# Designed miniproteins, single chains, continued (3): the designs that were tried, part 43

Each design is a single chain, and the fold is of that chain. pLDDT is the mean over its residues in the fold that is shown.

## One batch from the design tools (miniprotein)

Design m9464
Fold by ESMFold2-Fast:
Structure m9464 (fold): chain A 89 residues (1-89)
Amino acid sequence: ATVESLTVSLEPLSSGYVKVTQTVTLAEPADRVTLTALVNGEPVARRTGPSASKTFTATAVVPENSQVTWQVLSDGELLATKSLTTRPP
């Protein structure tokens, strides 16, 4: 499977945390797609999508000033990765 787009949205929360939403769109449906979010190297969210879907969304709540990495995997193959640092508002 090929990743057509990978987008990330950040929403600051009043608690000093940031809500991070990752959306991945595939060029074609994949048998199994797993989205994994890592915060400072620790996995905090994992989502596996249905095989007939081209679009998958995963959400994680992370502290401000954290390094967040998203990985898109299909059948154990890494298709895409994106990293960013959450900033204070």
Scores: mean pLDDT 70

Design m9465
Fold by ESMFold2-Fast:
Structure m9465 (fold): chain A 63 residues (1-63)
Amino acid sequence: SAKDYAEEAVRLAKEGKLEQAVEYLTLAEIYGASENDILRATAALVEALGKKDLAAKLRSKIK
C-alpha cells in the first residue's frame, strides 16, 4: 500500500540508504499516502541528511 511505501522510506532513511529512501517516498506520494505518512518519511530523510531542526518542524505538523 501507499502507507507501506512511506514506512519503508522511513526504514531506509534510518539505515542511511538515502537514494532508496527517496525512491520509496516518491512511490508513497504517487500512490496517495496520507499527509502524516509523507511528513514522517520526509522528516526521517531530512534528519538523515543532518537537518535536525527542519525534521523537527516537519514532525510538529503530524497529528
Scores: mean pLDDT 86

Design m9466
Fold by ESMFold2-Fast:
Structure m9466 (fold): chain A 83 residues (1-83)
Amino acid sequence: MNQEIVQEVQALLAELEALRAATPDPALRARLDAVIREIQDFFLWLGTSSLPTEEERKAAEERWQALRERAARVAAEVRAHLA
């Protein structure tokens, strides 16, 4: 498994879970729960998948980047509401 991606996933999950704990709005908590679940599902898939080719590894990196960008947008919305 790519150690760099593992560290990025762990750091992002910790950040999102902290935002979830700080957010009293149930709608924003639901959005954080949804993206946390997507990241957890991706991490589980990555850990159980065989990615023997460079093409398959690049596809996984692209999926992670898209998911990371989506998570960043949700986190930014939550932070805007925390004042």
Scores: mean pLDDT 79

Design m9467
Fold by ESMFold2-Fast:
Structure m9467 (fold): chain A 72 residues (1-72)
Amino acid sequence: GDAELEERIYRALLEADKDGDGRVSIEQAVEAARRLGLDPEEARRRVEELDWDGDGYVTIDQASAALMEAAR
């Protein structure tokens, strides 16, 4: 269900966050999407929309929401 997918996405993003700062790069979020069998191009588009300051990083919560939407 959605809750199980959300947990898997969250775990993949935590694994990608090597610094433990609660943030991931756009590339790390896209890689997590690819490992989960999600569309990496759709994931990139949605994560980039959340990167309002253009620094190339988003929070794990933002990336999780973007990947959940990419799965639909």
Scores: mean pLDDT 79

Design m9468
Fold by ESMFold2-Fast:
Structure m9468 (fold): chain A 68 residues (1-68)
Amino acid sequence: VPVLSPEELDAVLEGLRAWVRAHPDVTEEDVRAAFDFVRSQVTDPNDLARVDKAEEEMLAEVRARRAA
């Protein structure tokens, strides 16, 4: 079963934040798909909560850009 360590997850989440911020054309669907993929590789409930928080932060940034 694919499993990310906490250190690997930190690197992936930072990469996703950088990706969203570098690409203003990224949609909510793109963000959800990327975070769904990461979530599929995480089994620890505390790490899943971190993924969910990061997804909500990135969705908020994408929504703010689209509203402008």
Scores: mean pLDDT 80

Design m9469
Fold by ESMFold2-Fast:
Structure m9469 (fold): chain A 78 residues (1-78)
Amino acid sequence: MRSVVVFRVPAERADEAIEAVKAAVGAEPSAVIRQPEGDAVVITLVYDRALSEEQKEAVRRAVEALGGEVLLLENVPA
């Protein structure tokens, strides 16, 4: 199982958002992709593990607290 986390945050909060999501998951992602969108950035994190429902809620709250939005948060077959 893998998991994919995609979220949009203001560009100035990008590094804080990545660190907050890492803390919510409790692990380092296997990949980090940043895509600029004007004053915002879309960040994709890939984990080589499934995320629990509690981890997903923690990720959503962390991103929203920084003025962002979660675009995708899914466990996918390996």
Scores: mean pLDDT 84

Design m9470
Fold by ESMFold2-Fast:
Structure m9470 (fold): chain A 58 residues (1-58)
Amino acid sequence: SGRIDEIIAQGDAVAEQYLAAVAEDRRNPTEAIRARIEELRAQLRALQAELDKLRAEK
């Protein structure tokens, strides 16, 4: 469905941001970068949960 495609696209965008933040942390670890990584992980988990729910319902 269109909603599943939207969540997948959003997940891909967040995953790219996550990988970039992890690479940045490896070169120059800061509290700000670590906080952003944790926020991005939470976003990815929430999107996966929404995807799983939609796949179970539809």
Scores: mean pLDDT 84

Design m9471
Fold by ESMFold2-Fast:
Structure m9471 (fold): chain A 68 residues (1-68)
Amino acid sequence: SAEEERLLERLEKALALLEAGKLSRVSTMVLLHESREALDWAREKGYSERVIELAERLIALAEERLAA
């Protein structure tokens, strides 16, 4: 769906920014919250494994960055 494609694009862009170290601590906290909501939404809607995997990867990386 168009909604799934937009979510996928948003998650990929967010991951690139997070991996590049371009996000502040506050932005990373917001991204963690949004990524958790995105994961729950993707599971509820039955979105593709690709969307679920990206959301899980974002959550893991954001948690790692915030623990440092």
Scores: mean pLDDT 87

Design m9472
Fold by ESMFold2-Fast:
Structure m9472 (fold): chain A 75 residues (1-75)
Amino acid sequence: PPPLSPEGARAVIEALADFARELGHDDTAEQIRALQAEPTMQAVLRAASLAHDVTADEDERVRLAKRVQEAVERA
């Protein structure tokens, strides 16, 4: 896929931080949001990894995948 703009990368990272917060992982959401300071593709991949680590089951993983897809398509 084409590289995200810095603004697009921030938007994806924000969506992933919101996802972690929705699952009750405020500390992880803060870690993800901090990655917006240097919004690179590596930061997006790290944010996705952190969000994946807080998923408990397959349904949450499917929800995460959908959130990432929607955020990337909007960026």
Scores: mean pLDDT 82

Design m9473
Fold by ESMFold2-Fast:
Structure m9473 (fold): chain A 88 residues (1-88)
Amino acid sequence: DEEKKKKILEIVEDIQAKFKATSDKAAEEDDEEVRDKIGEETIKDLVDKYTEKLTELGLVKSTAEFKKLPTEKQFEIMLKKLREELAK
């Protein structure tokens, strides 16, 4: 589905742009704990932003069950599903 792939590509591009901005911000920070927190906040924001859209795209079966997972695991699954769909 061309439309589904286009929506997935837009999500991946937004994730990449957000991580670039976060990486640039973290590079200006000398405190390791603050750098770690910046990364964690970016992951949480991206997961919160895209969880419902992933359900709409059929990549996640249940928003409620997905949100029960640790944030890092939610992000890992999100990236894996997006990459698998683009590889088709």
Scores: mean pLDDT 76

Design m9474
Fold by ESMFold2-Fast:
Structure m9474 (fold): chain A 79 residues (1-79)
Amino acid sequence: QTVEELNVIAALKDNPQATAEEVLNQVVKSNYGFTPTQEEIETGEVADSTIVGGAGFPFGEDFKKSLRDVRDIALKLTE
């Protein structure tokens, strides 16, 4: 029902065998235009260097919260 939930579901429809990490990577790449590191996927924390210019918006804590929400939803749906 959230945008994050819909994005995770869409990624799983495209690749139903994807792991949570693969889903998070695909959602972030498709919606923010960058590829997160494995550490960023695991922690849900993104370095400023990763989001400068290329990732666009939102920046800072709102962006990190959105990324954590996507990660948590992916973990629940992929297990």
Scores: mean pLDDT 62

Design m9475
Fold by ESMFold2-Fast:
Structure m9475 (fold): chain A 85 residues (1-85)
Amino acid sequence: TVTGILLGVVVESDPEKKLTVIEVTWEQPPGSLRRLRVGTPVTLVDENGEVYEGVIESVEGNRVTLKVPKPPKVGTRVALRADLP
């Protein structure tokens, strides 16, 4: 198992649907974004160190949609941590 770290910005947030969309701007290791799978549990950490637990709903290009009970606000800088297959 490889841990992927993806840095990005929240570009959409819907608290009613419990969804957030992150535009990924950086990844390590390279190719982490391509290896993300729907249904994978993930951890988000924002620029203030607040932790959010979520699940990958979809991946489209450089945008990752997550199901999160209390999604962060649009414009928030985040680090996404996922265990990669």
Scores: mean pLDDT 84

Design m9476
Fold by ESMFold2-Fast:
Structure m9476 (fold): chain A 75 residues (1-75)
Amino acid sequence: MVEELKEKARRLGREAIEAVREDPEKGKEVFALAKAEMQRYAMAAYGLDEEAGKEIERILEETEAEVERVLKELE
């Protein structure tokens, strides 16, 4: 269960970063939706395993940092 939530979070993160690289404006929208979904996965994971919830939060933070880095590189 928690491994599935973590994998879904990682997948959403990768897809959001890729979307930003393809089209920065559309990618920002994709990332906003992915962020909301990843936050829901973190909450679900906290109900099962506190460490898994924290890990998904870290995945979100890393994804946000990478999105910002990619956007800066494209300028």
Scores: mean pLDDT 84

Design m9477
Fold by ESMFold2-Fast:
Structure m9477 (fold): chain A 105 residues (1-105)
Amino acid sequence: DPAVREQLIREGRREAADQLFKLTYESLKRKYPDLSDETIRILSLAAVYAYAKARGDEEIAEEYYEQLLRLVKESREAALEALEVARELGEESVAKILEEVLEKL
């Protein structure tokens, strides 16, 4: 049944995105202990959004984008810090996403 196959693929992609967020967050928090929790969350959300977009997972990308947009609205200073960190690390996809989100606010 194609519908069952598509559901299993979607569930697997969602679990992969959630794991990527967790691992990225934990890794960044360990490597950059002086960064605020909000800055690390913004970087992690942007990284998962970039991953989902690259994989064509539009539903997951939209969900993570909404979470990112909400957090950027609440913590503009943390978003600007996240953009600077992304640029310094050469994370071009993440930096571009953060620039686009900040321009809309």
Scores: mean pLDDT 84

Design m9478
Fold by ESMFold2-Fast:
Structure m9478 (fold): chain A 95 residues (1-95)
Amino acid sequence: DLQEALEEIESLPDERARKLALLLLYLSLVLQGDESARPKLVELAGEVFGWTEAQVEELVEELRAQIANPSATLAPRVQALLEAQAEVRAVLEAA
């Protein structure tokens, strides 16, 4: 549930980990068809990775394509997201 996820993210002690977790949450919502999450995704991606709105749009389309037809080669921004997920997981396991 969105509210429960937001409360768990707020409990994280590291500001960077909170921003990464929020970014991953809003990305998940956009991938599920919730376009109302896109402005927050763009804002956080700009703050954390320095990505433009166009680069975020390209990433969403790359992830949609990857979900529909998985390939062995991941785009660099997809790899950055997997690294972000691993960083958030490490913070959660340490807390």
Scores: mean pLDDT 75

Design m9479
Fold by ESMFold2-Fast:
Structure m9479 (fold): chain A 59 residues (1-59)
Amino acid sequence: MEELEKKYEEALKRMQEHGRRVVEASAAGDDALTAQHAAEMRRDYEEYQKLKEEIEKKK
């Protein structure tokens, strides 16, 4: 549980950081960079969802 919770927190932080970069790139008008960060955020979100589901199953 402890290790799983740590990975979940790390995945959340990575998703938030990439999400922030998407917003910043979009505001700057850099469509290519926005798309790149959006793709990375999507992968982080999928990882985060998998970890969340594993934690919920162990309740």
Scores: mean pLDDT 78

Design m9480
Fold by ESMFold2-Fast:
Structure m9480 (fold): chain A 66 residues (1-66)
Amino acid sequence: TDELRAKVLALIREHGFDNTSDRQLAEAAGISVSTASRLKRELRAEEDAWAALPPEEQVALGERLA
């Protein structure tokens, strides 16, 4: 699950959300289109939440995740 999510995130980081279709993500990650669509939506929500954090909290969270 987390591995598939990481693959989807890597593709989105490489091509961007707007340049990556749900079908393309599904084929590349070996998952269904509905799963790719859900993961893309979840990752976009995380990006929005990340962008709302102050810079010092973004750095601290980045260190914690690394």
Scores: mean pLDDT 70

Design m9481
Fold by ESMFold2-Fast:
Structure m9481 (fold): chain A 65 residues (1-65)
Amino acid sequence: MEKYIKELRERIRKAYERKDIEELEKILDEIHKRAEKADFDEEVDLTFLMMQTVIDIKIIRKEEE
């Protein structure tokens, strides 16, 4: 669990640095699929990461490049 969350967070960070909306959207889809099989504790962590990723996408879109 912890290793997966750390790797996922790093992927989100790198995608945000590149302003790669397509990769961030792909990560969101992956998190949603993972959440279907997650226990309660993992679901809480995944929900937080989903929220951060949505905010990252909105920031990039507002910059329009």
Scores: mean pLDDT 78

Design m9482
Fold by ESMFold2-Fast:
Parts: structure tokens; sequence; C-alpha cells
Structure m9482 (fold): chain A 61 residues (1-61)
């Protein structure tokens, strides 16, 4: 999906730009809130999964 792909790219771009993970989390959570208002529950679940996965891996590193 275009939004999941955009979230993945945004997260990678922020990581490469050395944005602090706490700031990245705020940005990604804002995207999730917007998606909750405009997208289907299935799409929102996919976006949430991608955000959670990326942030967990980023924090574990």
Amino acid sequence: SSLVESVRRLAEDMRKANVPVAHAELVLNWVLREAEEHESPEEVAQIREEIDRVLAEWRAA
C-alpha cells in the first residue's frame, strides 16, 4: 500500500538523517493518527505494524 510504503521510506530517511528515535516516534505517531481518520481499519493495522516494527528494531540497535 502507498501509505505503508511512505511510512517505511519516511522512517528510513529519518534514520539516515540521524533524527533521534524519540522524535521519529512522534512524527510516525502523527502519521498514524492521520491514517486512523482517513484509511480503512486494515490499512491502519498495516501502518501500525510497520511503525511498531521499525521503532522496535531502531531502539534495539
Scores: mean pLDDT 82

Design m9483
Fold by ESMFold2-Fast:
Structure m9483 (fold): chain A 62 residues (1-62)
Amino acid sequence: EVEEFKERIRRVLEATIANGDAALAAGKTSPEDIATVRQGEGARAAPEEVIELAAKNLVDLG
């Protein structure tokens, strides 16, 4: 079950990175676009240990 949540987290991170990269490439400068870029940067920097901890917390919550 932890592995299932890790995969779900990775998919969300991949989508977040893609959205951030797209906003950056498009030269968007609104506060919303800046937030999207920042979220993508955070997702790209997420270490495996943090992903595992988040997955364990999701299992405990469910």
Scores: mean pLDDT 74

Design m9484
Fold by ESMFold2-Fast:
Structure m9484 (fold): chain A 79 residues (1-79)
Amino acid sequence: SDRSLVAYFRALSAAGLARDTADELTDPAVAQRLRDAGDRALSLGTEAFWSQSDEKVDEALEVIDETERLVDEARAAEK
């Protein structure tokens, strides 16, 4: 479905953004947390794409939104 495809591409974007942001951080614990969040978003987005389940799409979108929030929070803290 269009929703599962959107979740998958948003997951790819969120995972890439989390990784790129983590590479710029000086705190290794915060950097690892971002990498873990991005990896989880990608895993759930991939599962949502293959399962075509609305429930799995909603779960993936929630984790993607949280990953994007963590990126924004980490960037704000580095100012």
Scores: mean pLDDT 85

Design m9485
Fold by ESMFold2-Fast:
Structure m9485 (fold): chain A 103 residues (1-103)
Amino acid sequence: MVRLILPVAKVLTEVKPGKNTIEVEVDVYEIELSEEDLRLAGFKVGQVLDTLEELFKARMLLDAYPHRLLERKKVTVEVELDENLKPKSQKITGEKVPLPRVE
């Protein structure tokens, strides 16, 4: 039995040109898997998940396998966007979110 730690972010606010304060709620889940199921998903013990594909697969595993909520984190992103919604400045504050990983 192996454990996959997966933070899942929910954006609570809409964005617009100019100054935005984006509130993000991050639910940190622990997913329980067999070593065989982990291997079939393309993961290894000790792996940190950093690609979009790895995070997508982990999200599918969250829906399919037993999991529990470990903790909930709140992060605030202050961002100033131009007329094309491109960032001009960014500031991230709030709680430290763990890296998605296999234990």
Scores: mean pLDDT 80

Design m9486
Fold by ESMFold2-Fast:
Structure m9486 (fold): chain A 70 residues (1-70)
Amino acid sequence: MEEEARKLEEKFRELYKLAEEYYRLGQEYAKRDIDLASIYFSKAHSLLKSADELGRRARKLREELRRRLE
């Protein structure tokens, strides 16, 4: 339970950081190469969506653990 939640949280943070980097690249390339910028933005949004899913699962596990202690 705790280990599962922690693992999901670690994966969430990893994907979120990756998404931030791709979003930054997209903004940087928006002036130089619109097509490449679009690819980076798409990658960032895909990663954010995956991160959000993992984050929701981790939160549910955390809530379940809290309820069992109370």
Scores: mean pLDDT 81

Design m9487
Fold by ESMFold2-Fast:
Structure m9487 (fold): chain A 100 residues (1-100)
Amino acid sequence: EAEEHLEKAIEHFKKAAEAAEKGDFETAKEHADKGMEHASKALTLLEPLFPSDPALLEAQMELGVAFVEIAVAIKLKDNEALAEASRRAAEAAERLREAL
């Protein structure tokens, strides 16, 4: 269940980065929002494991930072920042999945 949400989050963050690189802000925002939704569901499911697994805790913190960066990029309508933040979110979600 958590792994399925992480896979969907990774897919959406990658699509958000691609759309942002093409200057399609609205499509990038839609995919970034969906990526954050799936990642948040995965984090909720994994929450009981964080106190006992430093790798999961580190990946969770990185994903949290990427969420803030995505939110700022969306507020500023900054396609370059949104692409970079979305790539970082995908990498953090992939690391979280691998730490499982």
Scores: mean pLDDT 86

Design m9488
Fold by ESMFold2-Fast:
Structure m9488 (fold): chain A 80 residues (1-80)
Amino acid sequence: DELTEKMVKELRETLRSLGASEEAIRAAEEGVREIMKAKPEERDKVIEETVERLRRLGASDDAIEAAETLMNEAAAKVLK
């Protein structure tokens, strides 16, 4: 899906610019892919679980905030 790949690329570039590890970037990419496939009622849980994983991987507050924002944008685009 072209939209999913575009969102994943934007997320990857943003998190890399904020100094996130490749493990954190991969976890956030998986989160976006799950949101794009998830039912509307599951998306908040996917975002929460992804944020918790990023925190465990030692991502900075800036990187976590950016990932959460981009994941919320992805969820909003799928709802419309």
Scores: mean pLDDT 81

Design m9489
Fold by ESMFold2-Fast:
Structure m9489 (fold): chain A 96 residues (1-96)
Amino acid sequence: MKEDLEKIIELLEQLRKDVTELVKAGAPAERIRFLVDEYTALLLIIATISGNEELGKKIVEYDEKVRAAIDAGDYQTALDIINELIEDVKKELEKV
């Protein structure tokens, strides 16, 4: 469980960095969305393997919100949502 949460934090921090770089480069929304989808798939695999149903639910809710922000062109909100999930997972890690 602890190692799974640490891996999720690592992936989310990398996603936040990669999204920030793509936004700075003026990448099309479809490219940013594709990157988010790729990371979300990996996060869901880890949550499923770890048996953490609550984390899986949070990842699905996060994905819906991030996609809505990207579709609206609100990349700052998308980054803020990613950061909120990082903070939530870090809080869960403190309980282990």
Scores: mean pLDDT 83

Design m9490
Fold by ESMFold2-Fast:
Structure m9490 (fold): chain A 59 residues (1-59)
Amino acid sequence: MPTDQQVLGAAKAAGALTGESLDPRDLGPRAAALAAQIIEADTGTRLSAEEARELAVRA
């Protein structure tokens, strides 16, 4: 499982890159999909956009 730090880092980057949100716990659909891709690249954990969003909310 990715760490809370890895999830929040990916969420912040995705939100900034997509322009949807600066709040890592309030990801739009594009930011959530990108956050999932960043987490997979960094950790090898494949997540759906929905799963990445849920992890960011809980972190």
Scores: mean pLDDT 79

Design m9491
Fold by ESMFold2-Fast:
Structure m9491 (fold): chain A 65 residues (1-65)
Amino acid sequence: SMEDVEAAKNALKGAELAKETGSVALAKAAIHGAQEVIKRSTDPEAIELAKKAIEVAQEAVKEGG
């Protein structure tokens, strides 16, 4: 759905910001938002974007902090 795609895009933006700033709090928020999209959505675009958000956020936490 459009709502799920927007939520996934917002999670990805949060993940990128977490990577730029080294914010663990933003990374955790992005992971949580993305996981909620994956749980509820059947939209392949939303799921793909949400998975990317989780990957970026996890990288931000583990490599940069």
Scores: mean pLDDT 82

Design m9492
Fold by ESMFold2-Fast:
Structure m9492 (fold): chain A 94 residues (1-94)
Amino acid sequence: SEEELLKRVEEAIREVAKKHGVTLSDEQIREIAKKVVDIYKESKTLAEAKKKMREFVTDYLVSLGVDKETAEKIAEDIVNRVLLALFDALVEGV
């Protein structure tokens, strides 16, 4: 289900944010999760998905006051963890 997929992606985002010491609300995590899932579904290639997800997450973190260089590093880690969660969920038939 989409809700189960979103929960797995939300957990991936929460874990990476916590690792980097970034405090995100549950609402912010859900907003990021919905958008990166949409980007994944709408992208024609994995490379396009990764690029658009990184750009979105970087801009989102910058909007919250994270400096651009730090935001880019965190966004890359978030995107990699999200893609692993998405691949695992798809293989499991979620």
Scores: mean pLDDT 86

Design m9493
Fold by ESMFold2-Fast:
Structure m9493 (fold): chain A 101 residues (1-101)
Amino acid sequence: MEEKVLNAVKAFQAHGAEVEGLKVDESRLSPEALALLREWKAAGLSLAEVARAMGRYIGLEPYGEALAEAIERGEVTPEAEEANRHILELMEPVVERERKE
């Protein structure tokens, strides 16, 4: 998996954590992830809008759209921790496989 995908996922994860009311330690984010987080926050994007933006950024627009629609319907909690955990789980096996292969 490319660094671009990891940075986008981490930025989405941090945004979602703030939506949940959790404190995000920005010092643990890469400069690229922090830039994405700040850009999305400055634009005033909702969690669903960030899901769409993340999907476009990583080239997985159908996934971003499906996640955003689920958030908007309340089928996926708008609370970031749950949504972010699922995204990380989906990406992490691919990253680990690429690193080992």
Scores: mean pLDDT 64

Design m9494
Fold by ESMFold2-Fast:
Structure m9494 (fold): chain A 96 residues (1-96)
Amino acid sequence: MLRELADRLYELIEAGASNEEILKVVREMRPELVPEVEEVIANSPSIEELKQGLMRILLLEEIREAEKAGMPKEDVELIRRAIENGDAAALLAANE
């Protein structure tokens, strides 16, 4: 589940884990996300930016899983656009 990956990545970042340890966890749980995570790491000099970038990747993948599970396409598209726009209200709704 993406929630387990999110929780584990957040724990690693809070503990000051290396970029290599973060990438190892992504490779083990969701290898398809490795290129996107590498890009976020390369472009995120701060812990806050790293957390925000990783949350965006995980939320976008969660929406893909929800679409496969039968979530209406209109709802998927609305949430995806909110994530892309950095809408904090949509991020809070997705965390409920």
Scores: mean pLDDT 73

Design m9495
Fold by ESMFold2-Fast:
Structure m9495 (fold): chain A 81 residues (1-81)
Amino acid sequence: SDAALVEQTVTFARAFLRKEVRISQQQNIPVEETVKGLEAYRAALLADASTRLSPAQVAELEAELDRLLAEAKAELERLEA
């Protein structure tokens, strides 16, 4: 179902964002550069989703990805302090 596909995409995105934050910390990548990469990942996921999901489901996925991205940015800022 569309709902299951959105949930699965969100689950995989959460794991990917957590991994990227960890790698960036281990490699001492600047927060701004990491954020740019995460935003590119979000854009790519939404572009792909738009080929498979309805506009309403794409909007739901976008809202969830924005929440996950905000969580990742907060974690990066917490560890820079």
Scores: mean pLDDT 83

Design m9496
Fold by ESMFold2-Fast:
Structure m9496 (fold): chain A 94 residues (1-94)
Amino acid sequence: SKLVEEIERLEELARLGLLYLEEASRKLGYPPLLQEAIRRATELVERGEALREKGLASTDEEERRKLLEEAIELYREAYDLLLQTAREMRASLS
């Protein structure tokens, strides 16, 4: 479905963003700003994963749609946070 494709796309983007910031955090000596962003994004991803699994297991079409849409919102929030953090990090290093 279109919702499943969007979830897979956003989950992959969030995963890559987390890997990028974790590597950047290690190289920069674990700055508090990066550590907090990684923690918050990880929590959003975990919540999104829980809703995705529940949605995919649902036999009710309306509940499935609602849960998958809520999962998309959480993954999008995680990706937006990671992207904004990367931009702020680059600005600070420039």
Scores: mean pLDDT 86

Design m9497
Fold by ESMFold2-Fast:
Structure m9497 (fold): chain A 83 residues (1-83)
Amino acid sequence: MKLLDETFERLLARQDPPHPSLLAAYEVLKSGNEEQIKRLEETLAEDEALLPTIEDPELRELAARLLEDVRELLEAYKEELEK
């Protein structure tokens, strides 16, 4: 799982402290549990759809960056499955 691990390390280096949601997403993807991964995909899509409803622009930007990081991690996992 090199691509997933490398992507996680790069994302982790940009965060101080690491966000619990990013850590949880990495653990789910690393487990290979299809049910948990599907739930992660569904939750991520729902959270992305809710971004426009966040009234505070600073909180919206922070949430958008976190969701982008989780999305990047999920895409790295999918790409690694194709290899």
Scores: mean pLDDT 80

Design m9498
Fold by ESMFold2-Fast:
Structure m9498 (fold): chain A 71 residues (1-71)
Amino acid sequence: DMSEEERKEAEEFLAITKETLEELIKKYRGADLTEENEKEALEFIKENSGVKTVSTVSAEGRGESTVERVP
């Protein structure tokens, strides 16, 4: 039961992160995006999201491989 609540929080956090990522990507795409801009934006988001995620729910929902490592 508690694990499902933590899972929902993790999914909401991922959804918010996804929307933020899409907005940034669209913003750069519409503004004559270059390879450098894409890399910088992705690295910025990755570092911000990844670091925070590690401390969110540890290994009981988000600290698992699914978030930090590709499936």
Scores: mean pLDDT 55

Design m9499
Fold by ESMFold2-Fast:
Structure m9499 (fold): chain A 72 residues (1-72)
Amino acid sequence: MKEQIEEEVKLALAAMYSALGDIAVEKGRYDEAIELYRKALELLDSIKNPTPEAEAFREEVRKRLAELEAKK
């Protein structure tokens, strides 16, 4: 169960980074938002057995990151 706990922690951290990224976007801090979304995506990509919910969240974060990077 240590592995499951580690993956739950990764998902929670990814959610926190994504939320901080959303706040950074609202404040016009796009470079900060890009770094925060990258950290969230890195954590999500490291989950070995993602649930469908975690996979949907990963795609959402990836889409947000790609949209911000396209505006550089």
Scores: mean pLDDT 79

